Designed miniproteins, single chains, continued (5). Designs and how they scored, part 92

Each design is a single chain, and the fold is of that chain. pLDDT is the mean over its residues in the fold that is shown.

## One batch from the design tools (miniprotein)

Design m19395
Fold by ESMFold2-Fast:
Structure m19395 (fold): chain A 64 residues (1-64)
Amino acid sequence: MLEVPEALKKDNPEAAKYLEEGFRYYEEGNYPKAFEAFNKSVQKKGDYMEALKGGAEALKKATP
């Protein structure tokens, strides 16, 4: 039921790369850059729920 990063890496490596960048920026506290990376991942794989969740969390922390 849930997508996993390993499956995404095999199915769409570019989306997986952007997702990894998003998680990295999020861990560093760079929420605007994390949101940009998650958004790019979603653009490569639109229905990817982990990128959507990550983007929403990053946006929430990046906006006042």
Scores: mean pLDDT 68

Design m19396
Fold by ESMFold2-Fast:
Structure m19396 (fold): chain A 66 residues (1-66)
Amino acid sequence: SPVEQLLRAMIRSAIAIMKEQNLSPEEQREVLRELVEQWAKIAEEVYGLDPEEVRELAEKLAEEEL
């Protein structure tokens, strides 16, 4: 899915930046939780996607990439 590929790339980028900033794994999870909520809102408001489906997918991908 193009949406899955984009979300995975965004998650990987966020994790790389957080690691460069020496955030703990717990801090990385908290930041990703906030980012997922923002991404779900943008997906709903800008792209007309289901925010719950985007949230569930992004949460799954975040756990795979952490």
Scores: mean pLDDT 86

Design m19397
Fold by ESMFold2-Fast:
Structure m19397 (fold): chain A 59 residues (1-59)
Amino acid sequence: GPLAEAAGRGIARALGLSESTARAFAAAKMKTDPEAVRAAAETGERGPSAAALSAGLEG
C-alpha cells in the first residue's frame, strides 16, 4: 500500500538500497509492525537518517 511504498523510498535513500528491495522489506514489515512502517514513511518525507529508519523497523 502507499505507506509501504513511501517507507520503501525512505529506506532506499537512507540505506543505499534499491527501491524494489526496500519496498519488499517495508511490505513485509507492514504485516508484522504497521506502526514502524508508518513512522518510516513519515521520516522518509522529512529526510531520514539510516539509523532512525533501522531503529524504527528493527524494533
Scores: mean pLDDT 62

Design m19398
Fold by ESMFold2-Fast:
Structure m19398 (fold): chain A 70 residues (1-70)
Amino acid sequence: SELERSREKQIEEVKKILLELGLSEEEVEWIINNEDKAEENEKFLEEKIGEELKKYLEEKLEEAKKKLEE
């Protein structure tokens, strides 16, 4: 399934970025498993990595999303 492969790659890329930003594997897994809780995830990320790094993450996620929409 092409959609499943694209989703897995997107998740892998998000995990890599979050780990590079200093999040633990447990914290990364919590964010991935709670994608539907966008407001809580935004607050958590802002507290953990700050506003600038959160903006960087959002831009990287949007780039990954754009590649999936082509």
Scores: mean pLDDT 67

Design m19399
Fold by ESMFold2-Fast:
Structure m19399 (fold): chain A 80 residues (1-80)
Amino acid sequence: MEVKELIEEAEKRINEAKSKEEVKKIVDETLERMSKLKDPRDQELVLAAVLSKIGEKLNPEDAAEIQVYANKKWNEIRKK
């Protein structure tokens, strides 16, 4: 899977999301796909793009909540 394609798909889905709950679901699905990437640098690029897009899409309070959620979930996924 191309890293650029994963980033573009995630950003598009976040932009089209209708609720904070939909953004959270997109984050969950993107992090699972990101876990299958072989290069940790590619994983960091995807995470950075997702966090940035969350900040653009949501109000500051909701963005902060979902960004914290994304970081916590990624740390749990990458532990093993």
Scores: mean pLDDT 83

Design m19400
Fold by ESMFold2-Fast:
Structure m19400 (fold): chain A 71 residues (1-71)
Amino acid sequence: MEAARRRALEERVARLEAEAQRLIEEGRNLSKMAGEYLKAGDFEKAQTLQEKAVELYRRARRLRAEARALL
């Protein structure tokens, strides 16, 4: 009997992929905002937002790696 284990793995993969996608979307929004601050000449805010975006992309990559490890 593997149905319960398979379902649990599928649910975990789905949750990890959903969280990764959320982080990617947040990172994209922060990168867009950073670009706007660069155009406005606010380099400090632009740098901070870019650093946060990179952190979110790294977290998303880690979550996707975890999801693949469950397959």
Scores: mean pLDDT 85

Design m19401
Fold by ESMFold2-Fast:
Structure m19401 (fold): chain A 68 residues (1-68)
Amino acid sequence: KKLEEAKKYLQKAVEALKNGDFDTAIEYAKKAIEYAKESGTPEGDKLARQAEALRRVAELEKGVEVKF
């Protein structure tokens, strides 16, 4: 259940990123990370890493800056 939901949110995040909707991509990536971690499985760990990478890309594209 949770792993399947993580996959669905990751797919939505990928589509949002392709469409240039970085805010939506970040939101869906965060949800994918949450569900992936809740799964407690090795597949979930891999999915969480993929979602975190996508979130980072979307944040960089949006121009999110780190405070000094």
Scores: mean pLDDT 79

Design m19403
Fold by ESMFold2-Fast:
Structure m19403 (fold): chain A 73 residues (1-73)
Amino acid sequence: SAAEERIPVLIEGLKDADPAVRAAAARELGRIAAETGSRAPLEPLREAVKHDPSERTRKEAAVALGEAEAALA
């Protein structure tokens, strides 16, 4: 789907210099995973939760991961 085609670009977005861009990428990855059933965002989101230098971005990634995992359960 068009949404799934965005996953690689959004995973790159998790590495952006701007924490706002990383947070937006995390949110979109969680939404796409929940909407499409794609598991590809799960590990990148887990890494963002553990290692992102921004506390706000880590919290956003944790919410996104929770939404994705709940939908894929």
Scores: mean pLDDT 86

Design m19404
Fold by ESMFold2-Fast:
Structure m19404 (fold): chain A 100 residues (1-100)
Amino acid sequence: SLADSVRRLADRVEEFAKQVEEGKLTKEEAEIHLTLFAMYVATLRSIRDKLSPEAVAELDRIEEALDKAYQALQEGNFKEAAKWLREAADHLRRLADILA
């Protein structure tokens, strides 16, 4: 289901946040992973008109958190990036619950 796919994405983003915080990825590797997550979220945005207002609100928060994570990565602030990635994962889980 879409809910299961979003929940799996949340788990992946949380694991990615841990790897970023632990310094296990280069900046370039981290940017690639973040770009792939952003592409998935953009796909969800393409169906916004079919989502409830609550789902749209969570989607907007996910996009904001990923944008802030990207800015932090560009600045080399891996701790701040990990914080925003965990925020994105939390909102992804809320979105999955709404879609279930």
Scores: mean pLDDT 88

Design m19405
Fold by ESMFold2-Fast:
Structure m19405 (fold): chain A 55 residues (1-55)
Amino acid sequence: MLYRAKRDIVGADGHVFKKGEILEVLEELGDDFLLVRSLETGKVDLVLKSDVERI
């Protein structure tokens, strides 16, 4: 599933995803978190569901 960053995001491991960056969801973790991979950088990090939107 593909999502877009609604704002600049700092993931749990400190990776920065820029507003508009396309993210592939690898796993949904609990109620509020997604494990995502950037299609631009290939980096994987944990982000809040509220910071991304489905495309």
Scores: mean pLDDT 86

Design m19406
Fold by ESMFold2-Fast:
Structure m19406 (fold): chain A 68 residues (1-68)
Amino acid sequence: SADELLAQLSALSKEIKALIEQGKLDEARKKIEEALELTERLSTVPGSEVQARVARKEFEEVLKEIEK
């Protein structure tokens, strides 16, 4: 369900932030890739297209930040 995917994305967001704070950028990148896959799954759920787009953009921006 969309709610389950959103809960997983929220948990991944917190984990990614902790990994970045610890300097574990390779692990953070892998978790961001997992989050992006979940945003793709969320985009297939009717009525969640905007939420999926917003979440995807946020994770893509974090990925760009750690790749600099």
Scores: mean pLDDT 84

Design m19407
Fold by ESMFold2-Fast:
Structure m19407 (fold): chain A 67 residues (1-67)
Amino acid sequence: GLREAMEEAIRLAEEAGDPELAERLRELLKNGGTADDVERLLTRAVITRGLTELAQRVGRALRKHLG
């Protein structure tokens, strides 16, 4: 489900050396964030921080667990 997808996304962000993205994902998980909220966060990370490869890996994790 969404929780498992977000937990894998948090691990991917930490493994990539991005504790800031990992913390933002934890915040969404704690506050009942949706898949749309995660997509917006990833879009923002690409635009503001250039994290395109990490965003693609997280998107694949979401599809794996949600679809």
Scores: mean pLDDT 75

Design m19408
Fold by ESMFold2-Fast:
Structure m19408 (fold): chain A 102 residues (1-102)
Amino acid sequence: MNPEIERKVEVLVKVLEEKGEKELAEKLREVVRRLQELGAYEAAEELVHFVGRLVAAEEYEEAQKLLDEVKEILERLSGEEAGRAALELVLEKEEEFLKTHG
């Protein structure tokens, strides 16, 4: 696993646990781990970055929906295709969020 990605995940997990969002914290760890196991490091980095922005904006429901959608991709697809689809989804959702909150 990439140690920089893992460090950022652990920081977000601690913030989420302190706010009572334990289920969201566990989903974040699981999804990021699965993306890294596929070698989808760009998707993992972008996901962690965007989840961090959603958490800072207190958009926990949006963060949960994003993680659920990425998890659904990982359940339907495998390998390079799964990583690519996850990255495309995260970038699309980040663009939508910035359009309404930027």
Scores: mean pLDDT 85

Design m19409
Fold by ESMFold2-Fast:
Parts: structure tokens; C-alpha cells; sequence
Structure m19409 (fold): chain A 78 residues (1-78)
């Protein structure tokens, strides 16, 4: 398991984009309810089984919330 700190970059419907400390932007698919809890700038912690994981556990310390997300894609920062 790996833990990666990040910040919410933007939210588009049920998709959440996270600027992660590993140098990637993660496109995450979450429930509509979980997406509504988040706003740009919110700190998150992503927990993955490994670097090739298609799912992440998302912790949001500010709200005391944890939920599952599907990793749709990740792109390396330029």
C-alpha cells in the first residue's frame, strides 16, 4: 500500500481531479454525494494498493470522511 498526499484541483460532476505529491494529476470517479463534499483546494490523502491500482481510498481530513474512488487516469505533470 502507498499513501499520497494531494489537493483537489477541480470537480466536474462526479469526477474529481487531484494534484498529487507524486507529480501526477489523478482523475477520480466518485459517487455524486462524495463529489458534493469536496471543493477546489481541499487536502486529500490517496491510499493505493500499488502504483498500478485502478482504485484509491480517499481520506479528507477536513471533513473526517473516507470513501472509495475509481482511478480513471493519471497524467504526469509537465
Amino acid sequence: MIKIAGNVLKIEGNKVYVLASDGYIYELEVSEEDAKLLKPGDAVILTLEDENSEKAIVEVPKYGKTFEAKIIKKEKLP
Scores: mean pLDDT 84

Design m19410
Fold by ESMFold2-Fast:
Structure m19410 (fold): chain A 62 residues (1-62)
Amino acid sequence: SEAKKRLLELIGRILRLIGEILDLERELETAEGERRERLERELERLRRELERLMEELRALEV
């Protein structure tokens, strides 16, 4: 069904985003100065995007 396809696509996006967050957190372990500041801003952006996608997922589970 179309609804099930949308759910699976959303789950796929969430899993990919989690992977990106984990990769970026690993990069932050060795980053310093301006690079670290840019990565920290990117990480916060990705975390906010994940929060939004999780809310969309919750809405679809009703």
Scores: mean pLDDT 84

Design m19411
Fold by ESMFold2-Fast:
Structure m19411 (fold): chain A 75 residues (1-75)
Amino acid sequence: MSEEEIEAEVKLSLARMMLSIAKIAAKNGKPIEDAEKIVEKLLEYAEYLEELGDKESAEEVREMAEEIKKLAEKQ
């Protein structure tokens, strides 16, 4: 496994964790801390994945960013 492959897997895992945390916060009526910065970071992760040719994972991460944005906008 190359450093690029490891970094891609780490970014995808972090994106999934961030979405999970955001959903738990929203479900418990708690504000999603730094939601705008989290969305920005996820979009950067998606761009990185897309540049590596992993368009499917990039789309998944973009969808996660949009979901977090929608959850934060309802607060």
Scores: mean pLDDT 82

Design m19412
Fold by ESMFold2-Fast:
Structure m19412 (fold): chain A 64 residues (1-64)
Amino acid sequence: EEVARRLAEAFRQNALAARDMGDEETAKHYEELARQAEAGEMTPLARKIVAMRDGGLAEARRLA
């Protein structure tokens, strides 16, 4: 699905940022999330929850 591809792309971007800061554990975490989203191994609800937790920083900032 398009949503899965967008989530995977966002997670890969977060992984690159973490790697630039020398945080390999966080980078690997985001890469694994991107792989799962891209492969469709997560349910739509699980993908939404994960995206909000790890990719929803901008939304959280807007609300707070």
Scores: mean pLDDT 67

Design m19413
Fold by ESMFold2-Fast:
Structure m19413 (fold): chain A 73 residues (1-73)
Amino acid sequence: LREEARRLLLRGIALLLRAIGLEFEAELLERKAEETGDEKLREEAERLRREAEKLREEARRLFEEADELFAKA
């Protein structure tokens, strides 16, 4: 049971790190869009931020499930 909770926690952490990476990439694209005036870079940054938000929501659910399993272990 505690081992299952650890695996969910690690998976959640991996998704969170991926989300942070996408948010960082989006920030760089936003800065480049401001410098160049390229609207496509801005749209690309918005897509990355939306994907990152989905990953954060998935990570949150995994953390909640892991917390419940830790309480039972």
Scores: mean pLDDT 83

Design m19414
Fold by ESMFold2-Fast:
Structure m19414 (fold): chain A 82 residues (1-82)
Amino acid sequence: MERWLVTIWAEGDGEELRAIADAVPGVLASAVVSYPEKNESLVFLETEDEETARRAAGELVAAMESKGIPVKRVRIAPLWVP
């Protein structure tokens, strides 16, 4: 079955974003890539299906917003390449 990837572009500390991502239930894997020079991080969530990806993206964005972290962009797409 095809997995789905959530990618979120956010401003903020990579360690804080990692903790937020790790708290989202139903995620198969998570990763955070930080660009400190731009005050920006990419958060990746791998999920089992599209419905879970959309739910996880919503929960992650809500958690970021509740902490005052600006969300710049959200992408939800099938994971075609491992």
Scores: mean pLDDT 79

Design m19415
Fold by ESMFold2-Fast:
Structure m19415 (fold): chain A 80 residues (1-80)
Amino acid sequence: SLEEEYRRLAAEYDELVRRFQGLTPEQRAKLLPLLVELKRLMDEIEEAIENGAPKETIQKLLDRARSVLERLRAELDALE
């Protein structure tokens, strides 16, 4: 379900936020725009689900959030 997909995405987001908090101030400044964009999309998905938006609308938001999440993960992985 879309709700299950969102819960999985939210769990991965929480993991990346924890990784982000372990970075230096300089590294955090570099990656902050991606984290802010991802948080905005996560909030938008929650609102869309709560308001009963069309399935297609929610799926597009989930796809966009996944894309941003994978970019953030790749940037974090490159720092290890």
Scores: mean pLDDT 88

Design m19416
Fold by ESMFold2-Fast:
Structure m19416 (fold): chain A 97 residues (1-97)
Amino acid sequence: EKSDFEKLLEELNEASAAMADIFDATRAYILANRDTLTPEQKQALIDEARAQMEAVRDEKTAEVEKKYGPLMAKQFARIADQMIAEAVRKLEALVAA
């Protein structure tokens, strides 16, 4: 009943929600502690957020490959990578301010 596009969108929405939670928690912590965190500590928080989002990508990519095959998994990973890159860019802009 669901198209391949609808299946991909559902998996992307789940990954996006998990990545948004990581992003929001990291952003909130940086904002609350901006005046006390060193540049090195801020970078470590961004690096940890990236690693957590990449773990979500890897786990979901493996699930998508198992359920829907390697072509859909490749499309999922590509879009997830773009989401991670944008989230990291926003955190880096926040700590540079």
Scores: mean pLDDT 87

Design m19417
Fold by ESMFold2-Fast:
Structure m19417 (fold): chain A 61 residues (1-61)
Amino acid sequence: MSPREIVERIAKAKTAEEATEIAGEAMGEWSVEEAKRLAEALGKLIKGEISQEEAAKIVEE
């Protein structure tokens, strides 16, 4: 899965449990640096500081 697909799936998750499961599966194949970028992007997205498109761009870098 691409980082962008993970951000979109987590944003569409209806429960915190589903979001955690999606993130856990993705992180199994990702580097520590990629995981940190995802966590930062998701934190800002959940707080409403950035859009889904901006979160996806942060993770795609």
Scores: mean pLDDT 67

Design m19418
Fold by ESMFold2-Fast:
Structure m19418 (fold): chain A 76 residues (1-76)
Amino acid sequence: MAEAERVRALGERGDPAAVAPLVEVLGTSKDDRVIAAAAGALIRIGDPAAVEPLRRLLSSENPAARVAARHVLARL
């Protein structure tokens, strides 16, 4: 909801400083829409600095986070 909108706005800015907060949202959120928004934002930014945090996220207990991390890594 509001969180997904904020996450989308971070991606629209294209700011590399948003990468770490977006990866954290991707790993901690239980809302599929927020996770999808964070994944889209990371793809839009396209910063390779996301690769290492996303690799760690592949070990997440949250299946949606693992799927989203895999999707972002494939698009980078």
Scores: mean pLDDT 77

Design m19419
Fold by ESMFold2-Fast:
Structure m19419 (fold): chain A 90 residues (1-90)
Amino acid sequence: EERKKFAEEADKRTLAVIGPKLKAETDPEKQKKLLEIAEHIGKAVYYAVYEKDKEKALEELEKAKKLAEELGDKELVEFIEELIEELKKL
């Protein structure tokens, strides 16, 4: 089931990418942005899987991408762009 697979992969990758960054980060403002990125990804998964609202899911991922761009974190931007492309395939 494509939506469940999307959710499982998004959750695993979010933990794998953001988890180490959050543990290493000492700046409280950057920690806050990392948590906000994770929150927006979680909301996107919720909208895509449970609400089946692809537009709202895309809006949440675009918010996460903007925060990643503000952090200057190229890896996070690329990860979120990959999630956007996978969401579009649903």
Scores: mean pLDDT 85

Design m19420
Fold by ESMFold2-Fast:
Structure m19420 (fold): chain A 73 residues (1-73)
Amino acid sequence: ELTEEEKKRRARVAAQAFGPERSAILIEGLKEGLSDEEIAKRLGVSVATVKRWVDGLIAGSGAESREELAELL
């Protein structure tokens, strides 16, 4: 199993792909428990784009859920 520390490291690395400004907004929204629609509005992108980015962060970090991903960030 992946350790929590390794999952946190992977989540940070995966988030770097979005650039510092976008990653900060995405991470803050996930930690606040915002919906994909609310995050999409803050980022100025489609809901489908947010879902793709969140799925990528879950896959890249080894998290099993959106909620676990938020705890790792």
Scores: mean pLDDT 79

Design m19421
Fold by ESMFold2-Fast:
Structure m19421 (fold): chain A 58 residues (1-58)
Amino acid sequence: SKVEEALKLFEEALKLIEQGKIEEAKELMRKSLQLLLEAGKIELAQKLSEEFNLLLTK
């Protein structure tokens, strides 16, 4: 499902942040958010976006 693929991409993005690969992590996060929005999971997309942005803003 789109939600399952989005969550996999989010997990991969978090691993990339741990490795310092911020640009690659941003790419995967954008794709994850797109899939969640297409699936109508707007609240989940907002929560994951906020969590990701907190990691980047620190």
Scores: mean pLDDT 83

Design m19422
Fold by ESMFold2-Fast:
Structure m19422 (fold): chain A 69 residues (1-69)
Amino acid sequence: MREELEREILRALGLMYLAIAKLLASRGADPEEVREVVEKAVELARKAGDEELAEEIEREGRELVEKLE
């Protein structure tokens, strides 16, 4: 079903954006840039209907940004 595939793609994209945020943080990127990427990841997870994943990404992203500050 098209809707199921779209949901799976959005979930995968959310995880990919979280991975990008982690990579940027490991390279010493600006905390604001990392926060922006995390916000996109959370939005994608929520659009996929996966609130549990969205909360996990938000928590991990917050810890990531705090380590850069």
Scores: mean pLDDT 83

Design m19424
Fold by ESMFold2-Fast:
Structure m19424 (fold): chain A 78 residues (1-78)
Amino acid sequence: KAEEYAKKAIEAIEKGDTVSASLYALQAIEEGVKDPELAKKLVKEVLETAVKKGLLSEENAKESYEDAVKKIEEMAKE
């Protein structure tokens, strides 16, 4: 479920594993979130939460966010 994947993405960021965080976001889109707008909001909320807790650097968040958004747009086009 999308909520569980969002939580796992935050945990991955906490450990410095941005790759896993990106994969969790993509998994949520693949399995339940087909709306590109909603998918982008989910990614943003996950990153905002991590930054709010002081667990994520702005640079890492920006890179993961851009990667996820790009992938979401590709999937939406298909």
Scores: mean pLDDT 68

Design m19425
Fold by ESMFold2-Fast:
Structure m19425 (fold): chain A 93 residues (1-93)
Amino acid sequence: DEELKKEAEVYEGLAKKAEELAKKYPEAKEILLEIAEEFKKAAEALKKGDRKAAGEYLEKARELLKELLEINEEAVKELHKAGTELWEKAEKE
């Protein structure tokens, strides 16, 4: 469960970053909040050990990220950078 908890913390961090970006990019607010919700659901599923449900939520987040890329490429780049930093932090712990 240690690995699943670390993975959940990464997606919780990404959800928070998406909520921050929704304030910065009003034109992408709705889709960023939907991405945040899917990451929160994935993190909750991981904490419960439900890898299948987590995978389904992450697939939805991936499709939403493709739509976000067409609306605001910089928001996608900022989420990618945050994800890299969160994964590096999780691996160190």
Scores: mean pLDDT 86

Design m19426
Fold by ESMFold2-Fast:
Structure m19426 (fold): chain A 113 residues (1-113)
Amino acid sequence: MLEKIKELVSKGLDALRAGNYEEAVKYFKEAIELAKKAGVDPETLLNLGLQLAAAYERLGRFDEAIEILNKMKEEAVERYKAAGDTDKAELYERSANTAINHLKERAAARQAA
């Protein structure tokens, strides 16, 4: 299971570097689905969400990028709070909000250009 997730992430990164952004979205979505099914930690899921959001941004699909990061943030925060790890919940909420704010700024700049 973990090796398949790593393979999908590698293919997504290769597609992203090659400018094949639609293909990158496909591989990162498959990696996230498999990672959720495998019960991987919220940090790994958030990191996969950040890669998917980067691919959506390259396609100009900023709303989808922001939506996926908000979903991953809420899931990670909920899971850490349920585990009693408030420090990790706060850390990942801040990290995700920073990424979301950068996406909002880049979306606004692209609409103005």
Scores: mean pLDDT 83

Design m19427
Fold by ESMFold2-Fast:
Order: sequence, then structure tokens, then C-alpha cells
Structure m19427 (fold): chain A 67 residues (1-67)
Amino acid sequence: DADRLRQEADELEARARELFEQGDQLSKEGKFDESSRLYAEASRLLSEARKLKAEADKLEAAARAAA
């Protein structure tokens, strides 16, 4: 349901933030290739999180319209 999708999205966003922080630290150390890879993974997780939130919003809107 919508709540489950929002929880999954929140978990993906939390992981993405951890990866961005790790990437920032690696970038400060001059490890740009490793940093770039973590940023790419974080961006993928954020994209999935946004899709899940959009689906949750759609389900909530449909539930209100059906009531």
C-alpha cells in the first residue's frame, strides 16, 4: 500500500544520503573515481525513491477519489 511504498522510499533516500556523504569524503581525499561511483549509485537510489513516492501519491489520490 502507499505507506509501504513511502517507507521503502525513505529507506532508499537514507541510503543515498549515506552514499553522498561517503562520496564527499572520498572526493576530499582526492579519490574522485570512487567518489563518482558512489554519487552515481546514490542518484539511482534517489530516482527509485521518487518513483515509489509518486506511486504512493497516486494510490492515495485514487483512494480519495473512490471514497
Scores: mean pLDDT 84

Design m19428
Fold by ESMFold2-Fast:
Structure m19428 (fold): chain A 80 residues (1-80)
Amino acid sequence: GGELMEKAVEAAKKGDLEEALKYAEEAGELALKELEADPNATEEDIERAKRMIEAAKEVLKGMAEGKEEEGLKRAREALE
């Protein structure tokens, strides 16, 4: 999971939003599969993971657009 997010950040820094979102989605899908396979994971844990994935996508969009502060603000709202 971590390596995919690192690649997503690298792509976003290069302005390649499509590649960045692809890596972020792959990382998020793996995280969700692990949570779904965990009998101790609650619906709240799954909802938080989904919000964190959306927050990460907003950060990546901000980085690719050169608006990192706005991306961070949108990410924070996604976590609420």
Scores: mean pLDDT 80

Design m19429
Fold by ESMFold2-Fast:
Structure m19429 (fold): chain A 94 residues (1-94)
Amino acid sequence: MSADVEELKKKAEEIIKESEELIKKIKEELEKNKDKLSEEQKKKLEEAIKLAEKAIELAKEALELPPPLTLEKLKEAEKLLKEAKKIFEEVLAE
C-alpha cells in the first residue's frame, strides 16, 4: 500500500479551508443575529467554532507526521469539522 502524500496534503488543505470558511460563517451569524439568538444557541455556535479551530490544528499537525499517523489525524480533524457543521445547521434550523 503506497500512501499518496499529495492526496493526504490536499485533504488536509481542504479540511483547513472548509473549517476556516465555517468559522467565518458562524461569526457572521453571531454578529448579524446577536439579538435574535438565545444564550443556548450562542453557546452551541461558540462550541462549533472551537471544534472547527481544533480541526484546523489537527490537520496542520497531520502534515508533520509520517503515514499512517497522518491519515488517523486527518480522520479526527474531518470528524470534528462534520460535528461543527452539524451544530451550525441545527442552530439555523431552530
Scores: mean pLDDT 82

Design m19430
Fold by ESMFold2-Fast:
Structure m19430 (fold): chain A 68 residues (1-68)
Amino acid sequence: EPDPARVERQLDALKAMNRVLDELGDQLTPDAVAAMSQAVADAYRQGLSQDEMYQKGLDAAKEQLKKQ
């Protein structure tokens, strides 16, 4: 029923978020997690790759941590 390509991209988004969590886990605040999730969701909607979703999520989390 679901489009296989869409399922694959949803898994890519989850993998991207898990990569950010693995890299920054001990440093993450609730605000940084929210920023990461929003950036990955935005990248997913833009049709970006897993690597791009990871990078945008990582950048958003790091910028939020830098502001705190």
Scores: mean pLDDT 81

Design m19431
Fold by ESMFold2-Fast:
Structure m19431 (fold): chain A 81 residues (1-81)
Amino acid sequence: MLSDEQLKKEAEILIKALEELIRRAKERPLSVPEEAAARLLAAEGLLVAEEAKKTGNPELIELAERLEEAARELLRLLEEQ
């Protein structure tokens, strides 16, 4: 298992990456390689969120909720293109 510190860093990186892909998807349809990368990052985000919630750390639980929201929004946008 990643440490709480490593898990926090990973979650923050993934949130930023997912938010950037959400921004792009709202501006234009993603290319095939961008869509593939977006799906992989969303899946990774959901896995990291699950691990963060298991820690019971309130800071990590808050990050997990943000990460899940971003991943779900990105997947929703991908279904619409």
Scores: mean pLDDT 84

